# Designed miniproteins, single chains, continued (2): the designs that were tried, part 92

Each design is a single chain, and the fold is of that chain. pLDDT is the mean over its residues in the fold that is shown.

## One batch from the design tools (miniprotein)

Design m7386
Fold by ESMFold2-Fast:
Structure m7386 (fold): chain A 66 residues (1-66)
Amino acid sequence: MSVEEASEAVRRAIARHGERAVLRGIDLAEEGLDAGRPPEEVVERLVSMGFSREEAEGIVAEVAAG
């Protein structure tokens, strides 16, 4: 995912789920990636929390890039 696509996906996630839910998703993604979990596993966890796959991929991509 490009930086522009990742930022757009995060913005859409905030619009749909609220800032608090997205911050929780970012925290989960940071913890998962720091623990060495593959990005695909982190995406699936975010999807299980109610995010779309595109939103989950955007969150993971933005966290991984930062």
Scores: mean pLDDT 80

Design m7388
Fold by ESMFold2-Fast:
Structure m7388 (fold): chain A 58 residues (1-58)
Amino acid sequence: SRSESWRKKLLENWETLSDLEQKILGILIFNPEASLDEIAKQLAVSKSTVSRHLARIE
């Protein structure tokens, strides 16, 4: 599942991920269909910030 893919990515890359990237992956593990708007609002950051970090970890 997408949730399992995100969990595996978090566990395999824990030491190289920023705090923000770890939080983004945490959200996606529980809600793999979360929009950029939903993630940005939950983390109190801009959509462009989420998009940039997500592109690096996808």
Scores: mean pLDDT 81

Design m7389
Fold by ESMFold2-Fast:
Structure m7389 (fold): chain A 85 residues (1-85)
Amino acid sequence: MKEEARRLVEEAIRLAGELLDNGESDPEKVEKLLKKLDEIIKKLEELGLHDLAELVRKMKDYALKQNVPGMAFQAREMDRLLEEL
């Protein structure tokens, strides 16, 4: 569980970074990245990791708003929760 959760979080951080880089300039890429992030959120919820799923949702929202500090803060909070697993 902890290793699977870590892998999902690392993938979410990577996808959020790609979302930040693509911004509003490529709607098709943004849609695909959002779908992948939503799949990760669903997998975290299926594992019972609701707090991690919520942090991924917040990180996704901050990435869409190009709020790098907000996104980075959520990533740090996810690492903290992973240590508690």
Scores: mean pLDDT 81

Design m7390
Fold by ESMFold2-Fast:
Structure m7390 (fold): chain A 66 residues (1-66)
Amino acid sequence: GALEEIRRLVAEGVPVGEAVRRAAERFGVDPEEVMRKGVQLILDNPELAKLPGEEVGGLAIEELLR
């Protein structure tokens, strides 16, 4: 899924934000929409800010794929 792709890219040395962008492109989701959704998720659920960026990015992509 999206989270596995993000984790793979981060393991290759790609910064989290860039990894989320590339994963979004792979899943056919607009990277700008993913960034907007990620910010919205954190604003609505501040506890999500405690999660690694990979997890939040994955959640944003999964929400947009519903």
Scores: mean pLDDT 80

Design m7391
Fold by ESMFold2-Fast:
Structure m7391 (fold): chain A 53 residues (1-53)
Amino acid sequence: SLEELVRELNSDDPAAQVRAFKKLLELSPEERQRVIDAAPRLTPEGKAALKAL
């Protein structure tokens, strides 16, 4: 789910962040946009991971 992806991106666990990043790469552009729409809830670490896309 999108909430699961946001939680993993905000995680202090680098392995969880990597898993979330890989899931984002597998999403369609429309699905990825929905995750970006949740960006206001992301920590600085989560935003950095998303920008690495």
Scores: mean pLDDT 69

Design m7392
Fold by ESMFold2-Fast:
Structure m7392 (fold): chain A 56 residues (1-56)
Amino acid sequence: MMEELKKKLQEAGKHSDLAAASTGGESQEHLKKAQELGLPSAEHSRRLTLEEAARE
């Protein structure tokens, strides 16, 4: 079961790398993907939604 978490963290790392190589909206989209894949907690997902609403 830990293998799934490792795969998600690896994918999060790839998205983080793509975010660093990208600019603007693409960079932000990759960062959001990396956080969601790396953070299985519903609390963290909720925090991201609140921050998006506040910045809109």
Scores: mean pLDDT 63

Design m7393
Fold by ESMFold2-Fast:
Structure m7393 (fold): chain A 89 residues (1-89)
Amino acid sequence: MLEEELALEVLRARIGEKASDQELLDLIREKLRELGFSEEEIEELIKAVEDLLAGKSVLSDEHIEKLDRVDPLTAGLSRIMRAVLKLAA
């Protein structure tokens, strides 16, 4: 599945290759581009990931549930990224 493939790739980079935060962001950006996301959508998702890595924000279940009603794919990716980054930290 789309979200699971991205999560596994991020985990592999962080744990296996000990990738920096910037290397993870670059990997996520490239994978989202391969999946057909627009550059605008990619930058919005990357900003959310940057804030999460910096400990400045957390994606709440309420926020993700609201996104799921409008854009299930972005909500799924946000949920997976939140889980993966917590495990990779």
Scores: mean pLDDT 62

Design m7395
Fold by ESMFold2-Fast:
Structure m7395 (fold): chain A 55 residues (1-55)
Amino acid sequence: MKPVTQEDIDAVLQKLKDAGFSEAEAIRVLDRDGDGKISAAELQEFLDRELALDP
């Protein structure tokens, strides 16, 4: 799989918003460090961890 990009972050955020989360809540779900920002590395680590649990 390709490394995550800013567009991948936006796509995941949009899916979360469509699922009923506000933008701030969606960001908070992905923002593990509580920085208020989502990095590509942070999103990739989240996805890799989830895939490692359910390959």
Scores: mean pLDDT 67

Design m7396
Fold by ESMFold2-Fast:
Structure m7396 (fold): chain A 71 residues (1-71)
Amino acid sequence: SKEEEIAELERRIKELEEELKRLKEELEKLEKTADFSNLKELNRVIGLKLRIIGLEFEIELLKKRLEELKK
């Protein structure tokens, strides 16, 4: 049902927002210690930033879907 889809989306958004918070904290710690002359460390920072960007887009799309369902 539409109500079940709304409840599932709200739960999923909350879970992803909590994951995003954890990843942003991990990135902040990595950026403070990362040696950008080391390709392995640079790649770790890049990979984490890309994951954060992907997660932010997923949350945005799910929130747009939720708004459409609530109309």
Scores: mean pLDDT 86

Design m7397
Fold by ESMFold2-Fast:
Structure m7397 (fold): chain A 55 residues (1-55)
Amino acid sequence: MAELGRQAAAQVHKLSPEGQELLAQALELPDEARRRAAVEALLAGDEAAARALLA
């Protein structure tokens, strides 16, 4: 998570407002594997995949 958190912080300004909100939700997920997948999807610009992982 430390490395993903650093990458997410560096790129948060490149996300849409909705993507930034999804990133905040992803970082609060209790499941580390799902949290990682959601953050990676958002960093790749795939907000739809991130929403599915947060459902």
Scores: mean pLDDT 72

Design m7398
Fold by ESMFold2-Fast:
Structure m7398 (fold): chain A 81 residues (1-81)
Amino acid sequence: SQRRNLEKLLKENTNFGNLKAQENGIKIGTESAEEARKLGDEDLAKQLEDLKNKAQSSDASEHPSILDQISDLRNELLSKK
């Protein structure tokens, strides 16, 4: 069925988006945590590390939300430069 093939593609696209959000969250979280430590902001570094660890272990549906939280903290970090 063409409809079932489209539903499968939409599900695969959603799963791909969630995996990319996870990959980006881990990468940005890791890089931003190290940058925060270089600036002496241990609290911000810990928050970024905790969110990165959540991105590694959370349900796929949570990955975009975790990426958004990491991005918010990264923007806070960039405002301190």
Scores: mean pLDDT 79

Design m7399
Fold by ESMFold2-Fast:
Structure m7399 (fold): chain A 62 residues (1-62)
Amino acid sequence: SLEEFIEKLKKKIKEIEEKIKKLEEELKKNPNKEKELELEELEGIKALLEAVLAYLEKVKAK
């Protein structure tokens, strides 16, 4: 169902946020270009998933 998909998407966004937080903490201790690129990739994926979530919530509200 749409509701189940929205809940799974919210869970995935939360998991990505936790990964971002851990990478930010690691980068504060030791700058690393490979980890910086990984952080940028995860932030991009999060932004896309949040855009999809916003769209789906608008569809659900109608």
Scores: mean pLDDT 85

Design m7401
Fold by ESMFold2-Fast:
Structure m7401 (fold): chain A 56 residues (1-56)
Amino acid sequence: MKKKVAQLTSQGVGAAIRGDVDRLRAIAEELRALGDDDGAAQFERLADLVEKNPFP
C-alpha cells in the first residue's frame, strides 16, 4: 500500500509540473481508493489550482 501511495504521489507531482489536470484528478481518485484521503484531497486542490492557473 505505502509503495503505491509513494509512486502515485511522485506521478502527481510530475503531472502538476506538466499541468496535466486529468492525471492529477485520476491520481487523487486512486489515492482515495487506497485510503489516502489526505493525499487525494491535496491532489484534487492542486488540480483545481492548475486548471485555474495553467503553466503559461
Scores: mean pLDDT 77

Design m7402
Fold by ESMFold2-Fast:
Structure m7402 (fold): chain A 61 residues (1-61)
Amino acid sequence: SMSLKKEGEELIKRGAEHLSKGDVDQARKDFLKASNKYLEAGYSPEEISLKIQRAIDEAKK
């Protein structure tokens, strides 16, 4: 089975793609799910926020 970190990474990428297309509501849902997976994996809220912001910045390129 996929690790919690892997699931979180996939959800962040999906959320960033939705945000790049203007689907803010779907992006928020994906980021919330990703945050929950990362919290279960032992990541801090600060670390999770940085991961989400990096993915958003990359999707804008």
Scores: mean pLDDT 83

Design m7403
Fold by ESMFold2-Fast:
Structure m7403 (fold): chain A 75 residues (1-75)
Amino acid sequence: GDAEGRKLFEQGKEYFKKKDYEKAIRLYEEAIRLTSDPQLRAEAYENLGRAYFKLGDIDKAREAFQRAAALREAL
């Protein structure tokens, strides 16, 4: 549910701060799957994009940022 999604999102941010971008990505993706909250989904996609950018996966970063923008536009 949304509470579990938020918890995973916060864990993802911790791994991002530790520069473990691969773990951050997995946690953000799981957070997105567990939540129906469009604001949390948008934040998770933004952070997913940042993590992909850090790994040099520019195409996946772009896709994640575009999904975040679409979700925010619907808010």
Scores: mean pLDDT 89

Design m7404
Fold by ESMFold2-Fast:
Structure m7404 (fold): chain A 75 residues (1-75)
Amino acid sequence: MEEKLKILTAAMLKVAIKKLREQGIESESLEKMEKIIEELEKKYPEIEKLAKEYEPKSLEELEEEAQKLREEWEK
């Protein structure tokens, strides 16, 4: 379960970072997170496929999905 949560979280973060940059938001933190996600994509190619599924969602929808994932992990 932990690996699956990491993969899903990475996919959502990848899409969220892309959308934040489209809105003109850039920071060292976002760049650092993007590099970590790129390393994870090399190990887990599913991240790119999942990111495409999350791409049509808004930042708000992605935040809701992320909260739901955290709730499932905490249970």
Scores: mean pLDDT 76

Design m7406
Fold by ESMFold2-Fast:
Structure m7406 (fold): chain A 59 residues (1-59)
Amino acid sequence: GKTTKEDARAELEAAKEAVEDPSVPLVNQKMLLMAAIVTAELAGDEETAKEAEELLKSL
């Protein structure tokens, strides 16, 4: 199927949950945010991609 903006947003929300969980290693948190950025770019969702990039930079 075609990657959707809903897919991108779901990926970002999952990454946000991991970032809020101190038991998740920092490297895994960063990898999940990078995956969210890639998914957002494939979906053409620049807003979600930017939010994920800003969160990644804050780590």
Scores: mean pLDDT 83

Design m7407
Fold by ESMFold2-Fast:
Structure m7407 (fold): chain A 85 residues (1-85)
Amino acid sequence: YEEAIEDYSRAIELDPNFAEAYANRGNALSNLGRYEEAIEDYNRAIELDPNFAKAYFNRAVALSNLGREEEALADLEKYKELKEA
């Protein structure tokens, strides 16, 4: 995961608007239990692509692991809306 984080960080340096790179780095950070940093990356991915359903779902998982259940529920509802569309 550390190597993956470095690779995604490099991709972001080359294209700061690459929403998928932020989401993927967030996933790697979340797998390491670094939930606060993962949420920052998911926030950026969602800013770049507000219809990125998977980013909302993965942010909800990270938020839930931090006990931020109200915010996690909001993201799950957004994920459901985007998946239905």
Scores: mean pLDDT 83

Design m7408
Fold by ESMFold2-Fast:
Order: sequence, then C-alpha cells, then structure tokens
Structure m7408 (fold): chain A 77 residues (1-77)
Amino acid sequence: SEAEKLIKEGGLKLNEGDFEEAIKLYKEAIKILEKEIEKPENRKLLALAYRGLSIAYERLGKYELAEEYRKKAEELE
C-alpha cells in the first residue's frame, strides 16, 4: 500500500539521518491510515508510523513530541 511505502521510506530517511524528511513521510502515512483506522492492519501500520515519528523527534532533541508519539503507538498495540 501507499502507507506501507511511505513508512519504509521514512525508515530509510531515519537511517540516513534525514529526520525532517522522515517526519514528513511518517505524517503522510498517518493521514492515509487515519481514514480507515477501524481496520486492524491499519492500526499496526499506524503504530509503526507513530514509533518512527517518536524516534525522529527524539533524534532532533524534541523529547516531549517523541514521548507523545511513543504513547500513541503503545495505545494501538
């Protein structure tokens, strides 16, 4: 799916140290997945995207945002 592709690209950007681009990609994935959140597969993908956002924000020193998205991911698991 498009959301899975965006999550994969976000992970690659995290590995490259491009945290701003990773955040953009994960947020785009979240927009897609939120439209059909009732599907269990979309909840798993949302959790992955939120974990990616948490890591990216932590790497940028934005610890409050990182904690917010970590908690959002845990709520979906």
Scores: mean pLDDT 85

Design m7409
Fold by ESMFold2-Fast:
Structure m7409 (fold): chain A 135 residues (1-135)
Amino acid sequence: EKLKKKERVQLFKETLKEEGLEPEPLEYSDNLSLEEKLKLLIYLIIKRLEGKGSVEDSIVILELEKSIAEDPNASEELLAKLYLVSGLDDIVLERKEPSPFLEKIYERLSPEKQQEIENKLKSFQEKLEPLKISN
């Protein structure tokens, strides 16, 4: 179990790196740009997946995701990146319910961008199949 979990987190990190999605350990502030909020979100998700996250970190993750998902100035590219990160996180954790803002983000993407992201999520799911931990 613990070894498979570690390998799943490693594949998550490798996938983020391939997509140019870089974590950054920023201090949470309302003055962060949307791009900085995404970098902090990625950092906190990785920290949580590595078992180093706090309850406070989980609250900040939800607030960052909501802040980006609900911002009318968020670009389609930024929203697609957020959707990919949250979708990959849901796959790593084998979540039965998706992240609460995924549907809202998805509705703001073009059909072409939706298909691009869905293909990436499907590819990642297939890579994790040999490392499945749910019974």
Scores: mean pLDDT 84

Design m7410
Fold by ESMFold2-Fast:
Structure m7410 (fold): chain A 57 residues (1-57)
Amino acid sequence: SHFEEGQRAFHAGDYDAAIAHFEAALAADPNGPQATSARAGLAEARRAKAEGLSPLK
């Protein structure tokens, strides 16, 4: 699912991919069971990208 792909991208430090997948998850089902978590993940990914956070490895 887009939500799970977003979580994997976020863990990999690929915040652009995480943002895209969380946005796709919300577009597909804005009121689904993952919607609240997808909004939270999107907010976290956007903050991490804005701060220039990246994995050290």
Scores: mean pLDDT 77

Design m7411
Fold by ESMFold2-Fast:
Structure m7411 (fold): chain A 71 residues (1-71)
Amino acid sequence: MKLKRIIATLAPGADVDAALEAARSIPGVLKVERLGDNRIVVLVPEDKAFEAARALARLPGVASVHIEDAE
């Protein structure tokens, strides 16, 4: 299965823990991790990548979303 990494950059002052919990609730998400002070990374199957990225971009405090290949 082809996998995608989605990197979300959070706005200054955003609740990182709330963003992590919300990201784990997105359908198709396989893994969520914190990357530094203001980024989170989610791992999803390729066929779920655009839907997951759209959901992630709508979370409170998310400033930008970037999709890259994980495989």
Scores: mean pLDDT 79

Design m7412
Fold by ESMFold2-Fast:
Structure m7412 (fold): chain A 65 residues (1-65)
Amino acid sequence: SSKAEEALKLLEEGVKAMINEDYEKAIELFEKAIELGKDVPELASAVKAAEELIKIAKKAIEKKK
């Protein structure tokens, strides 16, 4: 579905933001991916991965104070 394709693209862009240490952007991209993927059972593992990556990104932001 178009929503599944968009969710996967947002996950890819979020991972790229993580590699670039742009954690705020990564969180925004992952949150959008979760919103699009939450009603797609085939994306359950991808949504769970995005939730875990958001936690990692938030911890990285907290350490930069």
Scores: mean pLDDT 85

Design m7413
Fold by ESMFold2-Fast:
Structure m7413 (fold): chain A 86 residues (1-86)
Amino acid sequence: SLEELLREIVELAERALAAAEAGDEEALRRTVGELVNLVGRLLDDPRMSPEEKARVEELVGRFLQALRDRDLEAARAVLEELRALV
């Protein structure tokens, strides 16, 4: 379901943040890869409106940018916005 897919995106984002906080670069790389793949599949799902797709893409993009910038406070804030979608 769409709800299950969004929940899985949130779970992967939580794991990516935890890996970043722990300094586990291997776990971070793997989890980010899984997150990017899952978001790509969600953007191809016709059950979502263009507005919902744009919002998820924006939030995941901001989350990944915060992780690249090592801004864990910003990453946590975006994760809370992602949780609000479920």
Scores: mean pLDDT 85

Design m7414
Fold by ESMFold2-Fast:
Structure m7414 (fold): chain A 66 residues (1-66)
Amino acid sequence: MEDVLKAAEKAADLIKNPLLREMVRRAIEYAKETGDAENALRTARIAAQMDGNEEALKVVEEAEKK
């Protein structure tokens, strides 16, 4: 869980679009409350793809492989 949330946080930091970055950060906060770390990682993937950010996407993909 902690590693997954750290990956989502790192992806959010790499995302250039402020609305997409905020979307990931809100998902991380929700995951901390509900324990749904996978939803935070999935949201980070979608945001990275929409941002066209290959570095953020790689961070998410590495975390998905565990």
Scores: mean pLDDT 81

Design m7415
Fold by ESMFold2-Fast:
Structure m7415 (fold): chain A 67 residues (1-67)
Amino acid sequence: PLVVKAGDVLKALRDYEAKTPAELSLKKGEELTVEKVVLETEDYIGVYLKELNEVKLIPKKYVEVVK
């Protein structure tokens, strides 16, 4: 299972278009630094992202941890 913690880098495995303003749109190969994990569900992870300085929901199936 995908395990994410503060300090991890998430890499997008594919393009994803956000369905709501709370979700983050992804481009394949994009890397995002997790500052803090704020929530986790079966399908999504809510993370405070260093690059955006805000919390976004990211679908777990479209990302991997590279660090």
Scores: mean pLDDT 81

Design m7416
Fold by ESMFold2-Fast:
Structure m7416 (fold): chain A 60 residues (1-60)
Amino acid sequence: SEEERQREAARKALELAKKGKYEEAAKILKEAGLTQLEAFVLLRALGASLEEVLKVLKAM
């Protein structure tokens, strides 16, 4: 499903963000069709810190 695809993209983006690869993380989220708000909600639900989420959103 689209929702499952978006959740998988968020998981991959979080792994990239943990490695400091914020632009690559942002690209995966945008390619999955996520808005900044949707990306914020999903990344926070996965346990991403507010600092990590904001760095990814800035790259989107």
Scores: mean pLDDT 85

Design m7417
Fold by ESMFold2-Fast:
Structure m7417 (fold): chain A 55 residues (1-55)
Amino acid sequence: EKELIEEIKKLLKEAFENKYKHLLSEEQIKEVKELLESDDLEKLEEARKILLEAL
């Protein structure tokens, strides 16, 4: 489970930095960064939803 969380976290961080960061407001960038530092799957899913809304 912890390895799975780390993999999800890594993929979301890579997507955030490489694809979505330029589409987000400064507030959204800060929020996503805080959510991605969490080991909570619910918070990682919140970060994912913010990134999807940027599409």
Scores: mean pLDDT 76

Design m7418
Fold by ESMFold2-Fast:
Structure m7418 (fold): chain A 59 residues (1-59)
Amino acid sequence: GPAAELEEKKQRMLESVERLKEEYGLPDEVVEEIKRLIEEGNLEEAQRLAVRAVIESQE
């Protein structure tokens, strides 16, 4: 159901953030902020922050 789908999305995003940390060397502080947003269910803001951090790491 919808609750299970949200939980799966949260878990997938947490895994993605760990991969991004390893791949792009994101700062621990940024990673912790993204994880907090995911846990709070603020997935849209978490995604925006992650995208911004990756872009900044590529400049």
Scores: mean pLDDT 82

Design m7419
Fold by ESMFold2-Fast:
Structure m7419 (fold): chain A 63 residues (1-63)
Amino acid sequence: MDHTKLGAHLFSQGRLEEALAAFEEAIAADPDDAYAWRGRGLVLEAMGRLEEAARAFARADEL
């Protein structure tokens, strides 16, 4: 949960690479955290990595 909140904060600051790393740490701690998967998708979409973003959103929707 802390890494998910950190990722959201970093994303709001436009710190996309750091936000991505924070959401990936959240997923490593809890692979079933739908909010972390959705956050990862949003950051990847902002970075133009649309295929990876779509996969992250699909994973969030499965949880």
Scores: mean pLDDT 84

Design m7421
Fold by ESMFold2-Fast:
Structure m7421 (fold): chain A 60 residues (1-60)
Amino acid sequence: SMLNEILREIAEEALKEKDPKKAGEVAVKLLKERLGVTPPNADDPDVGTILLSAYLQLTS
């Protein structure tokens, strides 16, 4: 689906950052800019957790 493609692109871009905190910040920025969502746990160091929380918010 288009949502899954966008989330994959966000993950790929975020994971270019070697620092997990910076990767999380990139993921949050792209989620806000591309999908208009701010995940409830934006400070989580795990990009996967950030993307999963955004997916659940968008599909609820």
Scores: mean pLDDT 77

Design m7422
Fold by ESMFold2-Fast:
Structure m7422 (fold): chain A 106 residues (1-106)
Amino acid sequence: SAGVEAGERAAAAGEAGGEEGGRRAAGAAGAAGAAAGEAAGPAGSMAGGAAATAGAAGATAAGGPEGGRLAGRAAAEAALGAEGAGREGATAAAEGVAAGAEAGAA
């Protein structure tokens, strides 16, 4: 549940253009996390959770308009990583969150 919500907020912040855009990105992030969890059990669940929480953090850390966009991109990248490697997705999300906070603060 938290994975879908966190991804949805980050995606919505990145795509202020529409509800549908945010929902699609959030769905992909949540689905990737769920798939990883299902296959790897508790380890997969942790990987999915980390990616989702990174997205949420990005949204809250975003001080400016560009911050939200970077957070949304990080969530999407995390979804791809979770589907393939899981671990790489989590690190990509964290990196995107840091970039989003930096851009938003500027």
Scores: mean pLDDT 43

Design m7423
Fold by ESMFold2-Fast:
Structure m7423 (fold): chain A 72 residues (1-72)
Amino acid sequence: DIKKKIEEYNKKLKEEAKKKVEELLKKAEEEKKKLKDEKEAEEKVKKYSEEAVEYVAKKAQEAGDFELELLK
């Protein structure tokens, strides 16, 4: 049952991370269309990309912490 709980939690976190990345990429596309300055648009896209990477890393850490708590 512990193994099943870890698998279900990891699956949920992966799905949440995927949805968040898709939302951030959509916002990046909207900002690119809104901005007239190509350099400013590039900086906005980079910011959203970095936020997506940080969100995924945070969710991976949460998954690891959950597994460690269950194994104690």
Scores: mean pLDDT 73

